# Designed miniproteins, single chains, continued (4), part 82

Each design is a single chain, and the fold is of that chain. pLDDT is the mean over its residues in the fold that is shown.

## One batch from the design tools (miniprotein)

Design m14823
Fold by ESMFold2-Fast:
Structure m14823 (fold): chain A 74 residues (1-74)
Amino acid sequence: SMAEIEKIKEYTKKKIEELRKLAEESTDPQVKLYLEIAIGEIKNLTEEAIKNKVSFEEFKKKLDELFEKTLKVA
């Protein structure tokens, strides 16, 4: 539904903003690059979720897994 797409987009925006803030606060160029790559992966995940009509709950689970994996390496 359009409401599900709106939830997916808003959640994605929030998570991307969190990673951008971490990248801005980091002094390590490798960490900055890694976070920018992760933002790209989140954008791709979001686009595929919308295209495939994935529910917000299923999308949130996948994005949270990717986000947590990103934070463990950064």
Scores: mean pLDDT 86

Design m14824
Fold by ESMFold2-Fast:
Formats: sequence, structure tokens, C-alpha cells
Structure m14824 (fold): chain A 71 residues (1-71)
Amino acid sequence: PEEEVQRAFRRLEEAIRRYREQPSPETRQEVLDAARDLLTAVRRSGLPLTPRQLELLHQVHELTGVTPLPA
């Protein structure tokens, strides 16, 4: 469970980086999909959101104007 959360976290970091470098509808959607995957993985793990995860999700909201929700 923790490994899935860590993989989803890294994927979201990479998606945000790509979106910052090349803003497009496609890279924006990748950020939103990765954020949903992270929230879903955290929900499945039963663990609380960490400060670093909350910070990353806050960056998603700031960049996209969308509050991510778990699937």
C-alpha cells in the first residue's frame, strides 16, 4: 500500500513538472489524473495524507483551479 502511494506521488510530481514546462490540455489532464490516482491510493492504504502530499495537491489546485477528488 505505501509503495503504491509513493509511486503515485512521484507520478504526480512528474506530471506537474511536465505541465509547468509544456502547458497543454493533455499535460493538464495528466496532472488531474495523477492527482486522482494519488488520492485513490491514499484512500486504499487507510493512511492519513502527509504534509508533502497535501502540499502537492495544493499545487494541483493552484495550477489547474480544480480540487482533486479520489476515484
Scores: mean pLDDT 82

Design m14825
Fold by ESMFold2-Fast:
Structure m14825 (fold): chain A 79 residues (1-79)
Amino acid sequence: MLETAKEIVKSYLEKYFGKKYAEKVVEEIEKLAGEDAIKDFAARIIMGDEGLDEVIKKDAKEKLSPEETAKRIIEYLHS
């Protein structure tokens, strides 16, 4: 389940940031918020969470570091 969730999240983020950046964001989310955050992120992607899509699009435009992007995603997941 976790490996599938990681692949869903990576594939989603790769569309906006590219592979290397996406891998770093996933690593930072797992470090800061654990495996359950990765699973919650994957579930929201599958459900078509429009608010999450807006956060990701905004972060992509702002050219943030992977760590800062991870923090913003975690804040959204906890809201």
Scores: mean pLDDT 81

Design m14826
Fold by ESMFold2-Fast:
Structure m14826 (fold): chain A 130 residues (1-130)
Amino acid sequence: MIVGNTPLAFELARRLKERGYDVKLLSDRPPPEGIERFVTSDVNEFKKFDVVVIVEDPDAPLNPLSGSAIIAVQAKKAGVPVILVRHKDNTSVPKSLFDKIIEFEPPYTDPAVLDRVVDEVEKAIEEIKK
């Protein structure tokens, strides 16, 4: 599962799907029309996923009240590993919520940045699945 609403989140979801992963893309914010938001108190819903990837919006850093932080907590309770993709260390949530942190530098729409992030996320998924 990929959580985010930035172009990086959309391209990461598309490229992982092209590589044969079963990808569900969800918004971490109050949903605009047509975007699914996955916020639940039922930790069993997360058990359907092998891994959760959270793609941080650099304009909206993670905090304890963000949808991404709530999703990370619920995934951890379900025993599902969580990968964070972020620009900088500007989050106010504990790093212990994440099994892997992948950093990128703007512009995150640069194809070279996208290629590197996709490759690093795929590597982290394969390391976690073992």
Scores: mean pLDDT 67

Design m14827
Fold by ESMFold2-Fast:
Structure m14827 (fold): chain A 109 residues (1-109)
Amino acid sequence: AREILEAFVERVKPIMDQIREAAENNRPLPELSAEEKALLAAAEQILALQAEMTKLLLDPSTSYEEIKAALRAGTARILAATDVPELREAIRALEELALREIERLAAAE
């Protein structure tokens, strides 16, 4: 699961870097294949979830139930953005692992 997600990140990073460089220099965006556009859409949802989780974890008023709800909603958005079976399986496995860790932390407090 983790290895598939790491491979996905390595595939998306150069696409994201090219888009950022083009935008920063007012150049036309690179021409993307349908597969690259799908990977980029999934990556945008992953980055959005990471930003949301960071915000929630830094807010001391956030409950573990709110963190779990945000994780489930973010994972659903990522799964809606990609039809790649291996990536979908990896994201579902990571959601399960993250939810178990959140429950463990909640039980310890």
Scores: mean pLDDT 73

Design m14828
Fold by ESMFold2-Fast:
Structure m14828 (fold): chain A 65 residues (1-65)
Amino acid sequence: MEKGEELMKLLEKLAESTGAFKSIEFKDGTVTITVENEDELVAGEAEGLARMAASVYGFKLEIRE
């Protein structure tokens, strides 16, 4: 089952909705997200949602600025 593809689609939708993510990368069970820190509250909420989603799909999450 391609859980990584489902997670990617969810994270892309989150990026579109919040504008907080510059890039999303998948490698070896880890998702790396680069965040625009222009709005700290929006960025923080988007990071929290991304962490929840990654956990549900069994991926590790790394955040970069």
Scores: mean pLDDT 75

Design m14829
Fold by ESMFold2-Fast:
Structure m14829 (fold): chain A 93 residues (1-93)
Amino acid sequence: MYVEKAEELVKKAEEALEKGDYEKAIELAKEAIDYAVRAIAEGDVKRALEIAARALKILGRAYEKMGDLEVAKSLYEEAKKAAKEAGLELELE
């Protein structure tokens, strides 16, 4: 349940980011991370970390587009760490 909700929320966050709704993308990505953390606690570790990495990347991109480059850099580093734990490689600018 939590991993499925996190996946739904991260897709909606990606949609909001694509439409230029950065505030909505931030809201949805933060909610996706909360559900991903709950999914990790329930044992859905790899999938939850993949979703958390995607959500953190969305947060980073939204803050970057809004001009908050220091917050964006921090979020991209967190996304990269989550991706490594999940066995994924992230391309970050």
Scores: mean pLDDT 81

Design m14830
Fold by ESMFold2-Fast:
Structure m14830 (fold): chain A 74 residues (1-74)
Amino acid sequence: MEEIVKAGERMVRKLAELQKEKGYVTAEEEEAIVAEEAKKLGVEPRELADAILRLGLESQEVADRLLKAYEEAL
């Protein structure tokens, strides 16, 4: 669980950093970020994305952590 939340935090930070550096993020760049974090955990990209979404819906704490990680990177 914690490893999935940490992966989510890293993913949203990378997305925010690309937005800050380039002014845009492509679908291919988003997919690459998800795939890289999923590879580190030994799971499929879709499984990681689904797990993060579920944790965010079930836990306000997780949702707040992801939002904070994104905002801090912008």
Scores: mean pLDDT 82

Design m14831
Fold by ESMFold2-Fast:
Structure m14831 (fold): chain A 71 residues (1-71)
Amino acid sequence: MSPQQQLDQAEQLVQQGQQAQQQGDNDTARQHYQQALALLNRIRPTLPEELRDRAAQLRGQALSGLRSLAE
């Protein structure tokens, strides 16, 4: 899987986390956010410069989601 495809997968995981959170499925939401963060951390050193800002935004969204679930 290319870095671009992995970034697209991370974006889908963040979206799935947000959907699960909206449904009140906090365990599923947490799982998806954690999977997105793990994938984003793994691909970070292989990302071209123009994809790094998007990866940072997705990381921020996943972290914000996890933080909101902690309350």
Scores: mean pLDDT 83

Design m14832
Fold by ESMFold2-Fast:
Structure m14832 (fold): chain A 108 residues (1-108)
Amino acid sequence: LDMEKVKELPIPVYIALLLTYETTKDLIERAKELLEEGKPEEAAELLLSNLSLPDQLAKYGEEYDLPEALKLSAEFYRMLGEALKAIGKEEEAEEAYKKAEELLKKLE
């Protein structure tokens, strides 16, 4: 995350961005742990209940030119796709993977 750019943001945006970024990272790691523990249903539920976080990160990434925010948002959707695929929700998994790809395309 480009801290030189982030520190110039309005204070409410700066705080919200940092909290959203760190919370999203923690959720991805927890979902990964759940998948490794053989709990893909819990991983999918955790990620699906927090879709506002990667969507807000993507918005900040585009608005303030923060590629790391877009990359983290894409990683969240990729992890969601893995969890959905593991529980047999193939179509929903493909939608999540497509969302991740679309976010990464914004970096090109």
Scores: mean pLDDT 86

Design m14833
Fold by ESMFold2-Fast:
Structure m14833 (fold): chain A 74 residues (1-74)
Amino acid sequence: MRELSLKGVTSEELAKEIKSLNLPDEVIEKLITYVITKPDATREELLAKARTLNVPEEKIEELVDLLLKMQEEL
């Protein structure tokens, strides 16, 4: 992992934003792992994954947007 590749939106900063959504660490870890292992996952797949992990609908779109930014950085 290269720090220079994520200068403006580091994995640490993304993790902090995701944590600000007040989600369990287990949920965050599973979603981040999903993005890393399947960087070609669609928005629909990310939404479905978040829903299966019981993420509130109000937070799902915001969370998925952050995950999509993470995919773009990979």
Scores: mean pLDDT 72

Design m14834
Fold by ESMFold2-Fast:
Structure m14834 (fold): chain A 82 residues (1-82)
Amino acid sequence: SIRELMIDFLEKLKKLAENKDYDGVIEAADALQKMADIFEKMGFKEEAERLKKVSTEIKKLAENKDYDGAVKVAERAIEELK
């Protein structure tokens, strides 16, 4: 399902943030934004909006080296998708 794919990707992004892998977090956040664009084109507007918001927030936190904040945002997003 789309939710399962989103959860799997967010859990991988969380692990990158836990490892303080800046490049990995930015690349994963950019991939989430591309996934959101695809979901929007497919008519999944709610899922697309969630991914755009989460990816933008995580990217800003990583740019500020707030990896703990990025982990918390990913955890919140995962819980909201369950």
Scores: mean pLDDT 85

Design m14835
Fold by ESMFold2-Fast:
Structure m14835 (fold): chain A 96 residues (1-96)
Amino acid sequence: MKNYYEQIKKLYEEGKLTEEEAKFLMDVYDLALYIDRDGSGTITKEEFDKALEDFLKYNPNFTEERAKRIRELFEKYDKNGDGTVDIDKFLEELLK
């Protein structure tokens, strides 16, 4: 979904997103791509937690505050409470 970066950038340039909001959405998208390298379209909570921990080590400028917000969004969009989230729906909701 490389057009998500373009959508986030355009919304930021149009003044509809703050710099903080735009960076947050880009970080979430990068994390989703990192998790879904095999194209399954879903992530489990265990895979999410592990990938987020590894992503934070790879991206030292990623804040704990942003990590907490991403975890809260994952929990909110957990489809049936079984720890599984549809990545496409998760990312689309973030752009609203």
Scores: mean pLDDT 68

Design m14836
Fold by ESMFold2-Fast:
Structure m14836 (fold): chain A 95 residues (1-95)
Amino acid sequence: MEAEGLRRLAERTGPSLTVDQVLDQIGTQILTTEMLIEEGLLSEEEKEELRREIEEARRLLEEWGIRRERLEEAKERSRKLAEERFEKLKELKAE
């Protein structure tokens, strides 16, 4: 049985999204955010806020029955997209 919370989120976010596609989007966003934190482009306040958001997202996924391994697999699949988004965000943050 799949995680009901993530399934409901998939149904809300688009007419053709699967649970795995929603998880891939979440994984991309988390990985991109982790890259921004590590690169040092953000203030300490922004880094702390984003780390808190990542922890909240992981906690919600665990509550919905999504294992950490499944999220890590989604992050791995999303690596190229996360790198592309990271470069774009760096350009936007360059003022």
Scores: mean pLDDT 71

Design m14837
Fold by ESMFold2-Fast:
Formats: C-alpha cells, sequence, structure tokens
Structure m14837 (fold): chain A 63 residues (1-63)
C-alpha cells in the first residue's frame, strides 16, 4: 500500500483533500488504511491535517 500512501500524500499536498480521502477509503484492509492515515497525519502540516480530517468527515456524511 506504499503507492496509496504516496498518491494520498501528493493529493493532500496539492490541496485535493477529497481526492486524498477517496484514495484512502479505496484501501480494503482496515489495518492498512489506519496505518496510512496515521502516516499522513504525522507527515502533513497542522493546517493540512485539519483539512484532511474535515474532508473525511464530509465523505462519511455523504455516503
Amino acid sequence: AEAAYEEALALARAGDFEGAVEVLESIEDPLVRAEIWRRLLLELSPEDRRELVEAERAYREKK
């Protein structure tokens, strides 16, 4: 799942937080998904981290 991490990180750094969430939610293994989320949250700035969390919340509310 390294490719998913790199894609989600690139999207988040480009300001595409909805795209980053879609990549993360496409990961079928919940343990792998949780680990990639953890790595992204540690790597992102506090501002980008807040935007990513808000995008994830919006994604879940629309499903």
Scores: mean pLDDT 80

Design m14838
Fold by ESMFold2-Fast:
Structure m14838 (fold): chain A 92 residues (1-92)
Amino acid sequence: SLLEELVKGLKLSSQTSGLAAEKAKSLGEKKAEDLANKSKDLSDQAAKLYQQALNSKDPKLQQKLISEGDKLTQEGDKLFQEAGELIRKAMA
């Protein structure tokens, strides 16, 4: 299902953000490290919300959890893009 793929994707996003944080740390880029770590936390939170939605039998609760997960996913993606830009500039 799409929801199962979203949970799986967010677990991968969390791992990728963690690797970005380690890369930022190795470059001395504190701002990028903080952004990447926050992106990881948001991906972990969104994955939990989507997993709760997947396990819910209440359609209204499921939609609410999906909406909250979507919001956290969008915020996390934005922070990851900002972290990535700072890492790219540091490597140039």
Scores: mean pLDDT 90

Design m14839
Fold by ESMFold2-Fast:
Structure m14839 (fold): chain A 83 residues (1-83)
Amino acid sequence: MRRSVELARRIAELVGGELTETPDGAVVTSSSFGRAVGAVGELGGRLLSLDVAAKTARFALDGNDVEVRQEGDTTTVTVTPAA
């Protein structure tokens, strides 16, 4: 199993979100940008960038790039292996 999918599963459990596996990793959907950012931080994510006005954050966690974005009422957490 890809480490990105395992990490995304842990994030999904913390945010009460839905996990979708993708060819490039995994995506978790959530209803809260703040909760998603908090969950990645709780798992030991290192914050690389944060734009509160744009509702976008990037983290490094367990050899993965984690991107949190809010578009409308939907927050998406994208987990991909770090290149």
Scores: mean pLDDT 81

Design m14840
Fold by ESMFold2-Fast:
Structure m14840 (fold): chain A 76 residues (1-76)
Amino acid sequence: DVVEQALKEADELVKQGKELIAAKSLYNSGQLYYQMGDLKSALKLYQQSYKYAKKAGDDKLAEKAKKNAEKLKKEL
């Protein structure tokens, strides 16, 4: 499962103190799945990106991830 692999890789980055890199990686993956029409995977990736972006203190990325997740919740 490619989505599960991406989440595990991001979790490993977080354990190394690289929360911002993890958040950016998951946000980019969320955009790719959205473009492919996989809205459920995109939502999961944006939600996790938001969590890590908040932890990293990147308010801009957190807001973008939150808005994309809220949009997808309405489409699902």
Scores: mean pLDDT 87

Design m14841
Fold by ESMFold2-Fast:
Structure m14841 (fold): chain A 94 residues (1-94)
Amino acid sequence: SDEIEKLLEEILKLMEEAKKLAKTPLMERAVEHAKLAAENRENIEKTKNHLLLAIHYLLEAAEQLPELREELMKITEEVAKLSTKLLELMEKSK
């Protein structure tokens, strides 16, 4: 699905932006889980679990970096919105 591919691309771009702002192991884990979600897009449960872990690590990074918290939280909110829309589209395509 072109719409699913576009949402995955937008999520990955936001994750790379977050990684440029916050160079921590938590952010590296967040990006890795976002990539795993894209790689496992044929399996809704795996994609959902990896997106939830990516969001979890984004939130942890925001808590550890008070000076970047506002910017990281904005990215996290957008990633969560796109992830919700992605999972809804994946459910509809079954």
Scores: mean pLDDT 87

Design m14842
Fold by ESMFold2-Fast:
Structure m14842 (fold): chain A 57 residues (1-57)
Amino acid sequence: MKTIQELLDEVLATGDLEVARQLGEKLKPLPGTVRMMVVDVLRDAGLDEQAEIVLDV
């Protein structure tokens, strides 16, 4: 099973929306501060659609 870091690295490399969804699912049981850090990284990289998917999951 891929870690949060592996999924984040894959989204940053490919922009894949399905990988972004998997990343969002992995973040569900964690504090919202962790999700927001991931979202901020994606937005800073210009991956706004992927960031929105992570928030919506």
Scores: mean pLDDT 83

Design m14843
Fold by ESMFold2-Fast:
Structure m14843 (fold): chain A 95 residues (1-95)
Amino acid sequence: SDSKRLFKPDELLKKILEEVGITKDYVTRDEILQAVLDYIGRHGLFDPEDPTIVDARGTLLGEVLGRDRFDRSDMEALDAAIRKHTTEIPEEERP
């Protein structure tokens, strides 16, 4: 069920998706998580002393997460950001 859930990103998250080549109106949670990882890699946001830590200070990702630094495996923080910056599409409204 979760893998088929669709979300409409807000303007901040949409800018991150567009930078990594995602121009779709509706995206899955897995597509959002992959886009975040691709964004981190493209902007070189991994901490050089600890690559599990992301420094998103001054980036669109930092604005979406509401924090400057985070653990890349912190799924609770990532899920909270997804909920804040998306609207879930009801099953009856899915294309």
Scores: mean pLDDT 80

Design m14844
Fold by ESMFold2-Fast:
Structure m14844 (fold): chain A 88 residues (1-88)
Amino acid sequence: SLAAVLAALRERAAELQARIEAGEPGALREGLLLGVEETRALLEHAGLLDEELEELLERIREAIENEDFEEVERLLEEMAKLVHEKLA
């Protein structure tokens, strides 16, 4: 269920936030990857998750793994625009 998925992600997010604040290497990357999982779950629940958004989420994940945070920001903005267009 969505509620169970979101509860698990929220618990993991709280643990990762403490590690990010402590400056732990890789914690920011883990937190961003968790954000991708949460976004995917929300889009799937909303019935908005299609091939275009799946491909974009994969590109965001790759940029996060490569620590290309400028590209992550650009792709997140592109995703927000696509979601807005699908809701119009």
Scores: mean pLDDT 78

Design m14845
Fold by ESMFold2-Fast:
Structure m14845 (fold): chain A 110 residues (1-110)
Amino acid sequence: SDQLTQQAIQQVQQAIGYLRQAIGNAIRSQTPRQDEIIRLAEQAIEHAEKALEALQNRDYQSAISHVQQAIDYATEALKLARESGNDETVKLLSQAIDHLTQALQLLQSI
């Protein structure tokens, strides 16, 4: 449905925002392993952006696949952030994963 598609788009956009904030926080805090955390978060953003493109084309199968990949990369970044002891980066990555998970649930309901 158009309403579920628009809600999924909003959730993915919010996730991208939190992923970008997490990258900025990791840099500002000089987080241990920040280069690895940033790379994984950037890969999560790339897949989230591909999910948005798929949603614009109503390609729900591709959108689901890209949201799932974004969750996987963001989850790896979260594990490294936890190991690095940066609680704020952990919080921001957790918020991104929550929004991606909400998008996935909405897309699976279409």
Scores: mean pLDDT 92

Design m14846
Fold by ESMFold2-Fast:
Structure m14846 (fold): chain A 66 residues (1-66)
Amino acid sequence: SEEARALAVEVLRLAGVPEPVAREVVAAAEAGAGVDELAERLVAAGLAPSAARGVAEAVRLVLAAG
């Protein structure tokens, strides 16, 4: 849903991901990217590896709930 997408983008922004990158990560998740792929994208965007997996899992849960 659009609401789930907006919430996932906001989760990423609160984690320090710039909005354009957050939107690309959410689009990858909607296209079927798993937690490991999303975590790799977040590390490439500057997140610490220890934070990236948890943030990726949160994005997947938000999108699955909406």
Scores: mean pLDDT 85

Design m14847
Fold by ESMFold2-Fast:
Structure m14847 (fold): chain A 92 residues (1-92)
Amino acid sequence: SEALAREAEEQLRRQLEGVRKKAEEAAKKGDKETLKKIVEVLEEALKNPEEITRALVEAGVSEAQARRITEEFVEEAKKVLEEAKKKLKEVE
C-alpha cells in the first residue's frame, strides 16, 4: 500500500527530526550525557539497516518501497549522527 509507505516514511522522518532537536538542545546546554546517548542509539540503529527493510515489508510496505525508505532513512540518520558527534566533540 502506497499509504502505508507514506506513513512509514513520515514516521521515520519525524523521529529523526526529534533526535536532531534533542541534540541541538543538549549541545546548547552542554549536556554531554544526552549527546552520548543519542550517538549510541543512532549507531545501534544503523548496525543492520536490512532489519528496517524487513520490518516495513512485514508491516505491508512493498519490498521496493521498503528498501527506498530504509536507504533514505539511513542516509539522513548518518547525517544526524555526524552532527551529534561533532556537537559532542565541541562540548567535550
Scores: mean pLDDT 85

Design m14848
Fold by ESMFold2-Fast:
Structure m14848 (fold): chain A 83 residues (1-83)
Amino acid sequence: SAQDALIAEALARLEEAVRTHSLEEILALAKELIAELVKAGVPEEYIRSIIGEFGRWLLEAGVPEEEVNAITRELLAHLDELV
């Protein structure tokens, strides 16, 4: 579906960003992608799952757990402001 394609694209962009961008740039990109997914009508539950998966990638990339927890909380708060 169109929503499945948007989810796949968002995940691909976040995965690429983890390899090539600073944490501040990654956070800004993640917020933009969340806003686009909300505008496209992607269900909140799927967006929360994307945020969870993104957190796992950050942990695998060696970002400290405390920083990952802070980033995921900020992304969830951003989502709550948009829905």
Scores: mean pLDDT 79

Design m14849
Fold by ESMFold2-Fast:
Structure m14849 (fold): chain A 127 residues (1-127)
Amino acid sequence: KTTPFEIVLEVMGMFGEAMRIVREGVAAGLSLDETMARVRALLDRQRARFLRRFPDVDESMLDKVVGVILEAARSYYTFLTTGDESALEEAIKKLEELREKETNPVMRAILRELINALKQALAELRA
């Protein structure tokens, strides 16, 4: 009964909330470790909710998603605190490489949307 579209939307919601925590952490003057601890706590709660909503989802795919969001959040924190665009560009490149190797079509769709969101964030901060 679970559609790939519903999975992608839920993951993008998780990603958006993680990026919001990074922005709030930077604005509050929190360290990388303090900000990432808050991101991990959010993702742990959202992972549990996700599995309740989509019990037939492959947990290994969800673990990959959580890992990718954590690395994106770390790169985004570095970008916001240092202005170093290369941190975010490297994160995008790593996601593109993962997508090229990924055989799960749902995970490929998730990686595509995450890449697009990071590219959009980079473009907005350049404007």
Scores: mean pLDDT 86

Design m14850
Fold by ESMFold2-Fast:
Structure m14850 (fold): chain A 96 residues (1-96)
Amino acid sequence: SEELEKKLEELVKNEQDRQFKEQVLSMLRAIAETLDPESQERLVEIFLSVINDGDLEEAKKQVEELAKDAKMAPETLSRVLLLLEEIHRRLEELKG
């Protein structure tokens, strides 16, 4: 998603942030490859909602619903939830 990549670029202030952006995009691509096209779009929308709105609890709920619909493996669900938490944490640090 071009929008997701652009939003993540807005969070880059140093080399560590750039490495984080590349890691997030790499992990999301790997996860997306395990999902059907409709589920891939839903996943991208969930990550965009966390970046735009900052509502981690709603995003986690949407990911759990997606995981049930897409029959996502438990280890994949765990990775997605950890990515959401890390993105949210970094967004909150930028506000402080």
Scores: mean pLDDT 79

Design m14851
Fold by ESMFold2-Fast:
Structure m14851 (fold): chain A 70 residues (1-70)
Amino acid sequence: GLQFLINNKPVTLETAPEELKPLFEEVKKMIEEGASLEEIQEKVESHPLVASALVYYDGDTLVVQIVLKK
């Protein structure tokens, strides 16, 4: 599975801020293509609105934790 957290709050692709939806779609494609956790974290952290990110597995679920700037 795939789970996004923004400031420790669960979000879905549909409920995510519009500015972050393209990033979430890119991350989903990277996962399908076998990208590493480090590659995914670097992609998320490259976004102008992102202050920091942590990418890890919780069981069979890949968790992408995002802390936003401001």
Scores: mean pLDDT 84

Design m14852
Fold by ESMFold2-Fast:
Structure m14852 (fold): chain A 71 residues (1-71)
Amino acid sequence: TKERELMEILGQVGRELAELAQKLNIPVDKAVEIFREVIELAEELSKVKTPDEVYEEVLKYGRQKLEEAAK
């Protein structure tokens, strides 16, 4: 189902972004806010994009936001 595919994408993206957040020493509050934005974006994109496109777009967004928060 599309819901299961979205859950699998969010699980993979969440792991990759959590590793990056730890490496960059992002404050928990900021990391939680960014992860919430990533989930919201993934839910919205899943309505019109393929699973691979959703994965790439939300991972890119999350990485950019975490890198900005590290500065």
Scores: mean pLDDT 83

Design m14853
Fold by ESMFold2-Fast:
Structure m14853 (fold): chain A 85 residues (1-85)
Amino acid sequence: MSAEEADALHNEGVRNFLQGKYDEARANFEKAKAIYEELGDKKGVAEVLHNLGVLYMALEKLEEAVEYFEEARRLYEELGIEIPS
């Protein structure tokens, strides 16, 4: 698995989310996250977790959304990166 494959899956997840294809978006985000984790790309993992949080907010699943946002925040803090609003 490659960073290019993870980026492609992440971008496809964003496209599917914008089209209202939430199940496809979630599957693409989960696959991208797994590849970023194998590569040790903590920034990639954090960005996918943030987008999963946004997805769950759109689904009105607030408890799950908060969990994803908290995981993303933890990784951004570890990296010294300011959290995207």
Scores: mean pLDDT 84

Design m14854
Fold by ESMFold2-Fast:
Structure m14854 (fold): chain A 55 residues (1-55)
Amino acid sequence: SMREELREKARKEYEDKYKKEFEEMAKAGVPDDEINEKVAKIVQEVNEKILKELS
């Protein structure tokens, strides 16, 4: 579906943009749980932005 495609595209763009930052966080000893929480928050914010655009 269009929503699924847009969400996947936005998620992929965010992952690419922040991949290096997340790697540095992991290298600095930040727990995986905290990194995963930050990623989930970013994904949620992107999804909300897409939903607003489709509304």
Scores: mean pLDDT 72

Design m14855
Fold by ESMFold2-Fast:
Structure m14855 (fold): chain A 93 residues (1-93)
Amino acid sequence: SLEELKKELLEAARRGDLDKILELLEEIESLKPPDEELKEIAREIAEILLERGRGSLIDELISRVKNEVFKKALLEVDIEAGVREIERAVRAV
């Protein structure tokens, strides 16, 4: 069940389907997986969104997700991406 939900979640992330991502995250949270699994799922979602130019959806997920483990993992990836963008801007000068 968790593996099937995770697969659907990653596909929703590839489409940028925010409502479906939130729905599937809620279902995964209800299964009460370990924090390590939740962090890995959140990081994979954030990386897919960033890779597809949908970084703005990460901020929206952070604002709407209630689970602190998901929030922290999403925020960490978003911060890392922001630092990379600043580094690129500095090098372009």
Scores: mean pLDDT 78

Design m14856
Fold by ESMFold2-Fast:
Structure m14856 (fold): chain A 67 residues (1-67)
Amino acid sequence: SSPLAVQYSKAGEEAFKNQNYQQAVEDYTKALEVFVSLGYSLEDPSLMLTRDYLKQSYQALGLEPPA
């Protein structure tokens, strides 16, 4: 596990709960960047929840989520 990626995931989760969707996008994006830098695939089941919350955050802002 990566403590940094976990910290960003938790920060994004807190921002999402507080309806701070712009901050949630930043924090979830940082979490995914850290996981990918460690060799994780974006298709990895451990990243699916983070990706789903990132998608929801983009949609809440009226923006298209990245592929």
Scores: mean pLDDT 81

